# Designs tried in a protein design run: designed miniproteins, single chains, continued (3). Part 46

Each design is a single chain, and the fold is of that chain. pLDDT is the mean over its residues in the fold that is shown.

## One batch from the design tools (miniprotein)

Design m9669
Fold by ESMFold2-Fast:
Structure m9669 (fold): chain A 68 residues (1-68)
Amino acid sequence: SERDLELDRIVETALGLYRYWVEVEGLPRDEALARAIELTRQEAEKRGFSEEDIERVLQRLRDAFDAA
């Protein structure tokens, strides 16, 4: 669905930024992770997602980091 595609794009953007911060800027992984989570929350809130959807997106992001 359109909603699922938007959520996937938010996660993909956050993962790309996390990789950039860690690999290019040399940020500690914990700091980069915290920034990615905060940015993801802000973007989802800006797009009008519910708190339940935001929690789902943040869990997807955490799962993606754990799988990397």
Scores: mean pLDDT 82

Design m9670
Fold by ESMFold2-Fast:
Structure m9670 (fold): chain A 60 residues (1-60)
Amino acid sequence: DEVKKESKKLIEKAKKAKTPEEVQKLMKEFTEKFDDFTPEQQQEISDALAEPVRNMIRSF
């Protein structure tokens, strides 16, 4: 269940990410641990990151 707790933490961080630096750090963490997550967790994290990533792109 450590993987489940880790995915939950990444989702929470993604929802709170407001700067490009925070988004990039989360993308790196997600990529590094991608294979450790289930397809469902991968989708949930990707969905949580979608808005922060779009906001990052729009800021520059």
Scores: mean pLDDT 76

Design m9671
Fold by ESMFold2-Fast:
Structure m9671 (fold): chain A 57 residues (1-57)
Amino acid sequence: SEIEELARKGGEAYRAGDYETAAELYEKAAQLASEAGMPSLALVMRAEARKARELAE
């Protein structure tokens, strides 16, 4: 799924130290998860995005 692909790419960017890209990918995954009626997954993705943003700065 698109959500799974975005989360996977976000994780790859995170492991590569590209925290800005990871945050953007996780936020996109969170938005799609919310739209798909998956609120728990959306919360997890938003938490990952926030953590990535904190590490980017």
Scores: mean pLDDT 86

Design m9672
Fold by ESMFold2-Fast:
Structure m9672 (fold): chain A 83 residues (1-83)
Amino acid sequence: MTDEEKKERLTSLPGIGEELAEKLAPTLSDKVIDELVHLAKTGKFRKDSQFSSYEQLKAWLLKLPGIGEEIANKFIEAAKAAA
């Protein structure tokens, strides 16, 4: 996946704008971006996911540059609504 494709996929995620997506794109693997997009659409963790709960996902999101509690919570609530 190119950085441009990563940015486009990240901007589709709840709470993530273009500027934040551009900063995150080079720091996240293709697998992680695929997992986040899957969670946002389905609300379900894959069996081979590095995340096993929404609590673990939120803790991980908060470690990312530019992601505060508000953005992390917006993503989690949207994923839960998709489930």
Scores: mean pLDDT 78

Design m9673
Fold by ESMFold2-Fast:
Structure m9673 (fold): chain A 70 residues (1-70)
Amino acid sequence: SPEEAQKILEELQKKLDELSDKELKGEITPKEFVEKGIELLEEAAKQLEPLDPELAQELLDLVKDAKEKL
């Protein structure tokens, strides 16, 4: 459902914001931020696949782009 997909995206954003805060505080490196961010995006894409396969694919495309820059 769109509501369930929205909740997954909101939880993903919250986790990415927490990860960004840790990087800004020097608790993790920029490389660790990207690596952990990729893991969060892949997990969210997996959860979204049965609800919104197009959105799941968009997240996987972001993962691909991030890995190419790593």
Scores: mean pLDDT 86

Design m9674
Fold by ESMFold2-Fast:
Structure m9674 (fold): chain A 65 residues (1-65)
Amino acid sequence: SIEEDTALAMLRMHAHMIGAEVEERIIDGKKVVVITAPTEEDKKLAEKAGKRIQETTGLEVEVRL
């Protein structure tokens, strides 16, 4: 959807600013957004952003180091 695409675009821009990577995966037929953060502090920020996206779009977000 346009809302989903916009949220993902904004997430990718913010991830780039902190040196994180964003990957879209299909797991068990569901789209999952995987964020790889460079530090533990950035992981906490990515988890907050991921929670917002899950709440607004219903996309599943996984955050890792």
Scores: mean pLDDT 77

Design m9675
Fold by ESMFold2-Fast:
Order: structure tokens, then sequence, then C-alpha cells
Structure m9675 (fold): chain A 70 residues (1-70)
């Protein structure tokens, strides 16, 4: 789980939102009740669909992943 969250952070920082989404989907399969991961995945999906700005989405996802790793 931790390795997938760390990988997702690296992918978000590089701007690879699709890669980050895949890593978070795998993390959610390991822990379906992780609310921070579910929220981060929802934010990434919204950004990929053009519903929210990517820059704002990156900030939100990084904050959620920091919370999940704490």
Amino acid sequence: LRELLERAKELVERGDLEGAKRALEEALELDPTNLEVRAALTVLEAALKGLIPEEWAKEQVLELLEEALA
C-alpha cells in the first residue's frame, strides 16, 4: 500500500495523472475503505475529464496522499 501511495505522489508531481490514477486504483483494491485514497482518485478522475483545473487537482491530491501516508 505505502509503495503505491509513494508512486502516486511521484506521478502527480511529474504531471502523469493517468499513471497516478492507476496507482491509486491498485491502492484502493488493497484497502477499499481508505477515504483519502478514494477522495484523491475522485479528484484525479474529475481533472482527467476536464471538470476541474489540473493544477488545483494536483494540490488537492498531494494533500490527500500526505494524509493517507501519515
Scores: mean pLDDT 80

Design m9676
Fold by ESMFold2-Fast:
Structure m9676 (fold): chain A 86 residues (1-86)
Amino acid sequence: SVGERLLEEAVELVREARREGKSEEEIKERIRELIERRLEELIARGDEEAAEARRAWEALSEEEREELLERILRAIERRLEAEEAA
C-alpha cells in the first residue's frame, strides 16, 4: 500500500536523521516533506491510492497534521528502538 511504502521510507529517513543528531521538530518536518513529495510523484504516475491519500492529507487541519506526524514519529521510534535492542 501507499501507506506502507511511505512508512518504510520514513523509517530510513528517521534512522539517518537520528544519526545526524537532528531534533524531533526537524525530523517531523522531514517526514512532512517526504509525504508531500512522494504523494505528488505517485499522483503524477496515475496512482489513485496516492490521490486519495493526498486528498485526506489536505483535508486535515494544521493541528491534525501535527498530531499525525507525532504519531508517525512515535511509531517509527518504537520500531528503531526494538531493532537497536536486538
Scores: mean pLDDT 83

Design m9677
Fold by ESMFold2-Fast:
Structure m9677 (fold): chain A 77 residues (1-77)
Amino acid sequence: MSEGARVAERALTEALERAKDNPQAKKILEDALSTIRADPSKTAEALAKAVSQLHKIDPELAEWLVDLLARLRNEAA
């Protein structure tokens, strides 16, 4: 749980840097980070929601985030 939340926060923080010029994507990522920080048990749900919403406005960023999450999870194993 705590490790999964740390991986998610790291990935979302890097995605925010990438989304700096896209206010809609930034809002989605900030909402996900806020949810995870308030309740780490919601990490998987917050990530799924964020990825789903990002696919509608920036599919390339959504795919990049999914790939980054996979890489960070593999690194943490």
Scores: mean pLDDT 80

Design m9678
Fold by ESMFold2-Fast:
Structure m9678 (fold): chain A 62 residues (1-62)
Amino acid sequence: QQMIQTIGQYVPPQYVHQIYRVITIPTRQQYRTGVQQIGNQMGMTPQNIQNMIRGIVNRWVY
């Protein structure tokens, strides 16, 4: 729940649960697929989405 609020500071509400799902995925393959799908929906590169996710995780963990 707290992580969902942190994600909401970086992305529009419609993408919050999608980003949360990607961050909590236990496998690298599913993570890559999720990043690709979100990138396509937001008109951003997978690298930009990965950088955003790293920023969210770093703020939440550290």
Scores: mean pLDDT 70

Design m9679
Fold by ESMFold2-Fast:
Structure m9679 (fold): chain A 56 residues (1-56)
Amino acid sequence: MEDEKEFEEILKRQRESLAKTDLTPEYKKYVEKKIEEMEKNYRDGLAQLRAAEAAA
C-alpha cells in the first residue's frame, strides 16, 4: 500500500534529519529509540493486517 511506503520514507527522513541536526548524543539516542519503537509498532500492525488478508 502507498501508506506503507510513505511511512517508511517518513522514518528514513526522520533518521537523516536527526543525523544532521546539532543535538546532544543523549537526545539523539532518545529520539532514535522512539523512532525504532514507532517503526516496530507500525510493522507489527501491518503484519497482523497482512496475515488476516492472506488467511482470507
Scores: mean pLDDT 74

Design m9680
Fold by ESMFold2-Fast:
Structure m9680 (fold): chain A 96 residues (1-96)
Amino acid sequence: MLSPEEVEKLKQKIADLLLELYKAVKAGDLETAERYRDQILELLRQAGVSDNIIEKVAQLIDEAVANPEKAEELLQKAAGLAHMELQLIKAEVLQA
């Protein structure tokens, strides 16, 4: 089970990776974008985020990669969803 401090570090790392993913998508660097996508999804899985939420985050990232003109909107939505789920996990750890 992750500590509250480990959850905060994980939230920051995912936010940083989403920003790098956005930069890669805007640059047309699809190979780098896919690598960051895989890292984000693995970190969410390690944090105990449910498969349903991980799938939704993956879909938003895949849509951003396919539609770079909508990448900012879609990746902000992915970031918000990941942030909310990690906040819930942190709250559960603090109550345990």
Scores: mean pLDDT 84

Design m9682
Fold by ESMFold2-Fast:
Structure m9682 (fold): chain A 65 residues (1-65)
Amino acid sequence: MKISEAELYLAFAEILLGLAKSDPRATPEQIAELEKLVDKARKAFEEGNVEEAKQYVDKAIELLK
């Protein structure tokens, strides 16, 4: 089974989103922004834009800092 770099980044972003959703301290605004970025990353990945997908994942990680 071949796991691409973008696929790993997308999986990581989805795990982070899941953790944020399960955290009662997370605001609805933070969750909404994370969902937006994960959706954009997924769409870019589906369109073959691996670098763009990675950029959206990086922004999702940045929001959690």
Scores: mean pLDDT 75

Design m9683
Fold by ESMFold2-Fast:
Structure m9683 (fold): chain A 61 residues (1-61)
Amino acid sequence: DGWALLEAGRPAEAVEPFRAEIEKDPTNAEAYRGLAVALRQIGRDDEAAVWEAKAREINPE
C-alpha cells in the first residue's frame, strides 16, 4: 500500500505501488496524487508536477 509506505516515511518505496495502482486503474486520481507526494519527498519535483496535473484532469474539484 503506497499510502502506508508514505506514512512509514518510505517515499521511494511508495513509487512502485502507486504506479501499479495507476496501471490497474488509470482513472484513480488518488493514486496519481500519492505518486506525486512520493516523488516530491524524494526530490523529483518536476515529475511530481506532471502527476499532480494528471490527477486534476481526472478529478477536478
Scores: mean pLDDT 81

Design m9684
Fold by ESMFold2-Fast:
Structure m9684 (fold): chain A 58 residues (1-58)
Amino acid sequence: AAAAQAEARAGEIGDRNLPLAMEIVKEVEKEFEAQGKLDEVSHSEIGKKMRELLEKRR
């Protein structure tokens, strides 16, 4: 219950930046598609790339 409330607040911040987050996701997909690894990528690789792009777009 308390943890769910904290998650909800984090979600509100994410919702405010939803357009930017969606744009970053598309950039990550393009990068992995260009590498031909879209089908083989791990969650850690995707997360690392998203973090890199998020810092650029901050």
Scores: mean pLDDT 58

Design m9685
Fold by ESMFold2-Fast:
Structure m9685 (fold): chain A 65 residues (1-65)
Amino acid sequence: TTKLVAASLEIIGIALDEGADVEVRIEDGKIVVTFKNSDPEKAKAVEEKAKEYAEYLGIEVEFHY
């Protein structure tokens, strides 16, 4: 669905704005965000913003460190 693709792009944008290095994938109808090389404070900010955004859209998001 275009909804998951659009949300993934927005989450990538959130990570870029925070200066976090992430890999974003769509797996099993959910968005998977993997932090590759990120400051813990930046990763936390991305996680919080991405969770709020995904919750607003009714999309499941999963985070890996």
Scores: mean pLDDT 81

Design m9686
Fold by ESMFold2-Fast:
Structure m9686 (fold): chain A 57 residues (1-57)
Amino acid sequence: SLEEARKLQALYDELFARAAKEGKTVEEVMRELLEKYDHPLIKKALEGIEKIREKVK
């Protein structure tokens, strides 16, 4: 779980940086990646990030 949390944090940081560069929200970038690639690992990562965001709100 700790290792997964670290990977999710790193992914979140990368998504935030990309969103800032493109002038989009992190959620928009996550949705675009999900639709464009539709990869099972990306789906799992996005679901994990959404659950974490709901908790920290």
Scores: mean pLDDT 69

Design m9687
Fold by ESMFold2-Fast:
Structure m9687 (fold): chain A 91 residues (1-91)
Amino acid sequence: ALRAEAEALLAKAEELAKKLSEEARPLVERAIELAREALKSKDPLVIEENIGLIEIIRAILNLIIKDPEELKLALEAIDLAIKAAELAAKI
């Protein structure tokens, strides 16, 4: 159940990433990959580190995205990636 929930969150994040600019999309895609790595590793230390890296990506997106509508979509995708990575700790 938790793995299926995490995978569903990442699928939603991937759909949001497709709507982003060429500048923002690779950063959000990297955040999704970090969440997928957390799900595969099942190591609490890797999960913690990857959540930290996703939070750094969030900060970068807030600096580079000037369109408020695009920023909202990007941050929603980041929140989904973090939630998926947090679920990895409970699997």
Scores: mean pLDDT 87

Design m9688
Fold by ESMFold2-Fast:
Structure m9688 (fold): chain A 98 residues (1-98)
Amino acid sequence: AEELLRKAKEAYGNGDYDTAIKYAEEAVKKSPDSLIAAEAYLIMGNAYLKKGDFDKAIEYYRKAIEILEKHRDSLTAQMLLQEARRGLEKAEEMKKKS
């Protein structure tokens, strides 16, 4: 699952949001309800936000947050949670302006 997450991040960084979403979905399937799945959902939220699909962005940020809140003792989870919450706020604001 880590290799799929790496590929999702690389695709996202290159502006290939559709490919990022596909690799992130596969990462979730291989490691459901894990920190890998949470980061994959965060990438999906970010990718949908870039595509202007604010409803999908909100959905995936919320899924990331749900997993991350279960891992409160993880420093990685704390950092990802802060990023997911910022993404959610931005997606909700963009939807309100649309």
Scores: mean pLDDT 86

Design m9689
Fold by ESMFold2-Fast:
Structure m9689 (fold): chain A 57 residues (1-57)
Amino acid sequence: SMEEAIEEAKKLAREYAKKHGLDYGQAVAFLYGILNNLPITEINKVIEEIAEEYRKE
C-alpha cells in the first residue's frame, strides 16, 4: 500500500544515510527514485519528514 511504501522508503533513507554519511540532497534523490509513482505533493511531505531528521543531527 501507499502508506507502507512511504514508511519503507523513510526507513531505507534513514538507514542508507547513516551507513554512508549521505547529505540531505542525496537522501532526497534516493526518495524520488523509490516514490516516483506518487504525486509530487505526497513526495514532498515525506521529504519534509526526512529534513526534520537531518535538522536534529
Scores: mean pLDDT 70

Design m9690
Fold by ESMFold2-Fast:
Structure m9690 (fold): chain A 86 residues (1-86)
Amino acid sequence: MLRPLTPEEREALLRAIRLGKQAFEDKNKEVSLKKAQEAADALPHPEAAREFLGALQRAIDSKNPSEKAALLVAGVLRAVAILLEE
């Protein structure tokens, strides 16, 4: 069963989401990719970080605003699911 997040995991996840939003909203692709890596690095769990980074990279590469939003949401949900699976 999924466990509740620790306060430290919750703060790391919130920081990752804030940084991920900044990566998503940047107009320069290189800066967006750097911010996406920083967002993923905020997560202490390697699998959660990898899934989140992958989703952000796909969102940044997409030219469709609806697809960008869907990929970002999917990445956040997958990262949260991984963090709660202990």
Scores: mean pLDDT 73

Design m9691
Fold by ESMFold2-Fast:
Structure m9691 (fold): chain A 65 residues (1-65)
Amino acid sequence: SRAQARALGLEEALALLEKSDEYREKSAQLKEKDPKVSEHYEMQAELLDRRAARLLREALARAAG
């Protein structure tokens, strides 16, 4: 949950996931009107997801050790 992510100091990962969701919403809204801009937002969302996943893996490794 968001509260657990904050308690574990994962606020940066949560912020990246929220930004990724915003970009996916923009992509969906623009898919028919501007496909190139829609594709750009989807690419940015994927990059944010990868960064968030890396931060989550590092946090889990710290919790396990």
Scores: mean pLDDT 80

Design m9692
Fold by ESMFold2-Fast:
Structure m9692 (fold): chain A 69 residues (1-69)
Amino acid sequence: AERAAADARVAATQAEEDYLVKQGKISKDIAEIRVLNARARQYASLGRLDEARELLDKAVKIAKENAKK
């Protein structure tokens, strides 16, 4: 039940970020970072700290690569 609720929330965040990208309001990279942050926060709230850290590390990597444009 808790995992299903967390997965549903992440899916809703993904849909919202995809919509903002289609509207041209944010870049695909920014949307991906935001989804990863939302997912990491949900996993941390479920006590899945290792999975949350992996997602945050991915977000940081994308942000650093974006800064090197």
Scores: mean pLDDT 76

Design m9693
Fold by ESMFold2-Fast:
Structure m9693 (fold): chain A 71 residues (1-71)
Amino acid sequence: MNDPRKYLEKAREAYKKGNYGEALKYFQKALDIDPNLAEAYRLLAEFYKDVMNNPEAAESYEKKARELEAK
């Protein structure tokens, strides 16, 4: 069963442990299964803001999450 939520949980665990490459892999897997998963975009925004120091990418992901939540 393709469960995007399960991959999102794995991404959170990897992120908390500092395994950022693994976290990104699981975020991408979750979005590959459900490209409209607003929660994954919110966590990607946090990741790019706090870890990658890329505010432009973070803003793009936050905007995507807001658009998905508004519908």
Scores: mean pLDDT 79

Design m9694
Fold by ESMFold2-Fast:
Structure m9694 (fold): chain A 61 residues (1-61)
Amino acid sequence: SANEAHARAAAGAGAEAAASATGQNKDLAYRFGMQAARAALAGDDEAARRYGRLSKEAAEA
């Protein structure tokens, strides 16, 4: 489904952000990425976008 595809993309982006992060920011980036994937699976595009942004910000901190 579209929600499953969106969830897979969000999970992949979160994993990539976590891979590029260092220290404790790895856990934060991964956790926000998983929340984005769950929101996407639930069809909550706004929450998915918000958590995806937080995942990237954590990786860049």
Scores: mean pLDDT 81

Design m9695
Fold by ESMFold2-Fast:
Structure m9695 (fold): chain A 55 residues (1-55)
Amino acid sequence: SIEELIKKGKEAYEKGDYEKAVKYFTQAANLATERGDQELAVKYKKMALEAYKKL
């Protein structure tokens, strides 16, 4: 599930759909947080922030 969200986020980012990229990376970060994986949560939040900076 997290892997699918990251794949969709990267595809959206490559297509220039930064709003969708932010959504997918944010969902992946939230799932990582629910699992207690703080390092992955931070990684995915940074990916969402990079997409957000393109808006």
Scores: mean pLDDT 85

Design m9696
Fold by ESMFold2-Fast:
Structure m9696 (fold): chain A 61 residues (1-61)
Amino acid sequence: GAAAEARNREIAEEAEREATRLVAQDRYDEAIAVLEKAAEQVSGEYKERLLRGAEDLRRKK
């Protein structure tokens, strides 16, 4: 439902903002952990998006 989608979006966007801050500090492992942890809290497209973000960071370190 719309409420669940809004919650998933908020969790994903918050995790992506935190991961961006960690990457700016060269803290790639922590950024990956933040995205993977958030992926466990969401479903569907947001989970896939967060896991893809984590994989992209793994390829850059």
Scores: mean pLDDT 84

Design m9697
Fold by ESMFold2-Fast:
Structure m9697 (fold): chain A 85 residues (1-85)
Amino acid sequence: SQLVENILNSLEEQIEKLKKKLEHTEDKELKEQLEEAIKKLEEIREEVKKNAEEKKPVTAATVVEHGDEEGNISGLEVREYTVEV
């Protein structure tokens, strides 16, 4: 399914983006949030693969970045959503 491939590609791009942010982040609290978000997205990616093989609805996710007035990331939120395949 092209839709499943698009979801997997989106998750991989989000994971790569967060890993790059983690490499450039010195703040301990933000590092922990980035590591948890990466872990969550990797778990969702594996569930998407499994559910797509079983032709079940897949749970995908997007990451919302909360920034300060200077453009620094102050927090992260992982939002899950369900898609029929």
Scores: mean pLDDT 77

Design m9698
Fold by ESMFold2-Fast:
Structure m9698 (fold): chain A 75 residues (1-75)
Amino acid sequence: AEELRRAGEELREKGRELEREGEELVKKGEELLKSENPEEKEKGKKLLLEGEVLLGLGGIYFGVGNLLLEKAEKA
């Protein structure tokens, strides 16, 4: 029970970190996409894609963490 709780808390923490990083990359990507510079626009597209991937991964980590916490409470 204790091990599942700690694992769930760790995964939720990692999920939050990934979502924060993903949000930052999406925001930076959107800012660069507004640039008049073509190279900055290309960089913006790359950052936007990377941010979306991290947001998705963060959601998965957070979801799994929640499932482990629920299982720890029932065990």
Scores: mean pLDDT 83

Design m9699
Fold by ESMFold2-Fast:
Structure m9699 (fold): chain A 79 residues (1-79)
Amino acid sequence: YEEHKKKGDEYLERGKEYFEKKDYKLASKYFTEAERHYLAAAQEYVDARDSVGAREAMKNLDESKKLKEEAEKKIEEEE
C-alpha cells in the first residue's frame, strides 16, 4: 500500500503542475490516476487495520476528486 500512496502523491503533484501551466486535460488525467491509486491505498490500509493511513488516503482521494472536477470545468471553458 506504500506503493499506491507514493504513486498517488506523484500523480497528484504532477496534476497540480499541469493545472498551474493551464494544461487542464493533462491535469485531469493525472488527478484521475491519483484518485485511482489513493482509492487502492485506502482499501489496503483498511485491510491492514491502519485507520490513520486509511483516513489520510481518503482525504487525498477527496482532494484529487475536487481538483479533477475543477480541471474538467476549465476544459469546458476551453471548448
Scores: mean pLDDT 80

Design m9700
Fold by ESMFold2-Fast:
Structure m9700 (fold): chain A 64 residues (1-64)
Amino acid sequence: SKEDELDALREVYRAVKHLLTPEQRERAEKAIEEGASVEDVAAALGMTPEALKKFIEIKKEEKK
């Protein structure tokens, strides 16, 4: 479950990284690498935690 969530986070990050500043990318990569909360990753990406959770669920559904 945690590995699937981490994979989904990486896929969301890959999809949006081109929209981010270099500073936001560094923060997001570090948060994901450190296993930070969805809330912290969402803040680094400049989105709400609810939006990030929805993207994670979409990516998890794509694997089903």
Scores: mean pLDDT 77

Design m9701
Fold by ESMFold2-Fast:
Structure m9701 (fold): chain A 81 residues (1-81)
Amino acid sequence: SDADLETLKEVVREILENGKLTPEQREALEKLLEVESEEEFREFLRELDKKNPSLASHVRTIIRTELQERGLTHLLHLLDD
């Protein structure tokens, strides 16, 4: 839902503000804030996985860990293929 995506984007903004990130991880997370739908979010991660699997894996892990720590486990479906 749009509400799920907006909640996820808030978490990503907080990761960007407070997280210890590589320049590449920061750029990928900033680009994720530009997606307009859950499908665009999933497509961005799929394309990232094709171009840079290691970066995609790290980005997914960073988001997953933060979602789990916040108890937002219902948003984990956005990280699935």
Scores: mean pLDDT 84

Design m9702
Fold by ESMFold2-Fast:
Structure m9702 (fold): chain A 74 residues (1-74)
Amino acid sequence: MTPLQEALAQAVLNASGFDVETIANSLALAWKAAGATVEELRQAMELAADRAPPSVQPKIREAGELAVKKLEEA
């Protein structure tokens, strides 16, 4: 994983108490500003989900998919 992907994964874990849309919007904006690819974002979200408690894994994956959609539409 790149340092950016690892930092993003940790940030998502720390933000897992926020709603899906808030997480997705923040991820899309940060990732676009970093000039990173959609594929790299997907890898970072998979890492974050794998490290999260089972109860929040679906929320992280949902936020990741929404962030990817927002990034592709921008």
Scores: mean pLDDT 74

Design m9703
Fold by ESMFold2-Fast:
Structure m9703 (fold): chain A 65 residues (1-65)
Amino acid sequence: MLQPGDIAVAVKDQGPTTPAVLGLKVGEKVEVLKVYSDGMVVARSLETGAVGLVGADFLEKVGTA
């Protein structure tokens, strides 16, 4: 389970379909800022600095908490 402060890597490509959705490419690293009970995550791209929503299933944690 992802937690705020975790570093994760994108395992699926995600297009920025709305301004609220974070665009990601496979291999892009993000910092988890907030986790919602519905499986959505607010994340910051470490490459672009952009902040947005991403599904938790699009992310794989880098290292075990």
Scores: mean pLDDT 75

Design m9704
Fold by ESMFold2-Fast:
Structure m9704 (fold): chain A 55 residues (1-55)
Amino acid sequence: HMDELFEQIAEAGKIDPEKVVEAAKKLGLTQEEIDRFAEKYPELKEVAEKAKAEL
C-alpha cells in the first residue's frame, strides 16, 4: 500500500532529506506518485520536487 511506503519515506526524509530522493529512484516512483507524496507531506515538498526533477 502506497500510504505505508510514503510514511516510511517521510520518516527517513525528516532525518535526512536526501533519503526521499534515494527512495524515489530506488522504488521507481512516478512523477504523479511524487506529487501525491508532496501533497501529503508539504514540509518535504521541496525535496519531493528535487526527486521529481532527478527522475
Scores: mean pLDDT 78

Design m9705
Fold by ESMFold2-Fast:
Structure m9705 (fold): chain A 56 residues (1-56)
Amino acid sequence: SAEELLKYAEELRKKAEKLRAEAAKTKDPLEKQILLGVADLLEGFASWLEKKAEEL
């Protein structure tokens, strides 16, 4: 259902926010890059789910 897709998208966005907060605290450039990269992927997937929910 559209509601389930939107709920999953919200959970992914919350996970991405936590990863970005963790990235802000690290001094390791490799760890920072990985955390930010994963956050970007989660936000991209959330956007795709939100768009699919609009089609239902």
Scores: mean pLDDT 88

Design m9706
Fold by ESMFold2-Fast:
Structure m9706 (fold): chain A 57 residues (1-57)
Amino acid sequence: LTDGQRAKIGKAVLDAYEAGKSREEVIQAAVETAKELGVDPEEAKRLAEQILSNLEA
């Protein structure tokens, strides 16, 4: 993943989280953003889970 791709996926996660969406919807937002960028959905899910873990710490 490039730094730009990570930043865009991370922003999608944070935007969904701030909008009060469920954990599943937040992860789905990351996956959809990753598909637009040509990124593996599995990597997007892992990144979303890591970001959510850091926000909850």
Scores: mean pLDDT 81

Design m9707
Fold by ESMFold2-Fast:
Structure m9707 (fold): chain A 98 residues (1-98)
Amino acid sequence: STLSEGGQLYKQGKYEEAKKILEEVIAKDPSALAYLNLGKVYLKLGKYDEAIEYYEKALALEPDNSVAWLNLAEVYKKKGDYEKAEEYLRKAEELARK
């Protein structure tokens, strides 16, 4: 599928190509997984505010997605917001223990 193609491009480090494919996937069939994957692409591109936007969209659909909380913590750490990073890391750890 196109979502699988986006994931393969991401694994190959082809982040701009992965972004284009994942944006097309989201336009046709938005899902928490598609939002999560696009957020990961923006994180690799150093576009932290866009990464946050898409992780928040994923969490709006799946509030208990521990991977999305973990990735949100990583973005805030890269932005130097260690307080938010610690808060979101704790949330991810609590959800992962379920």
Scores: mean pLDDT 88

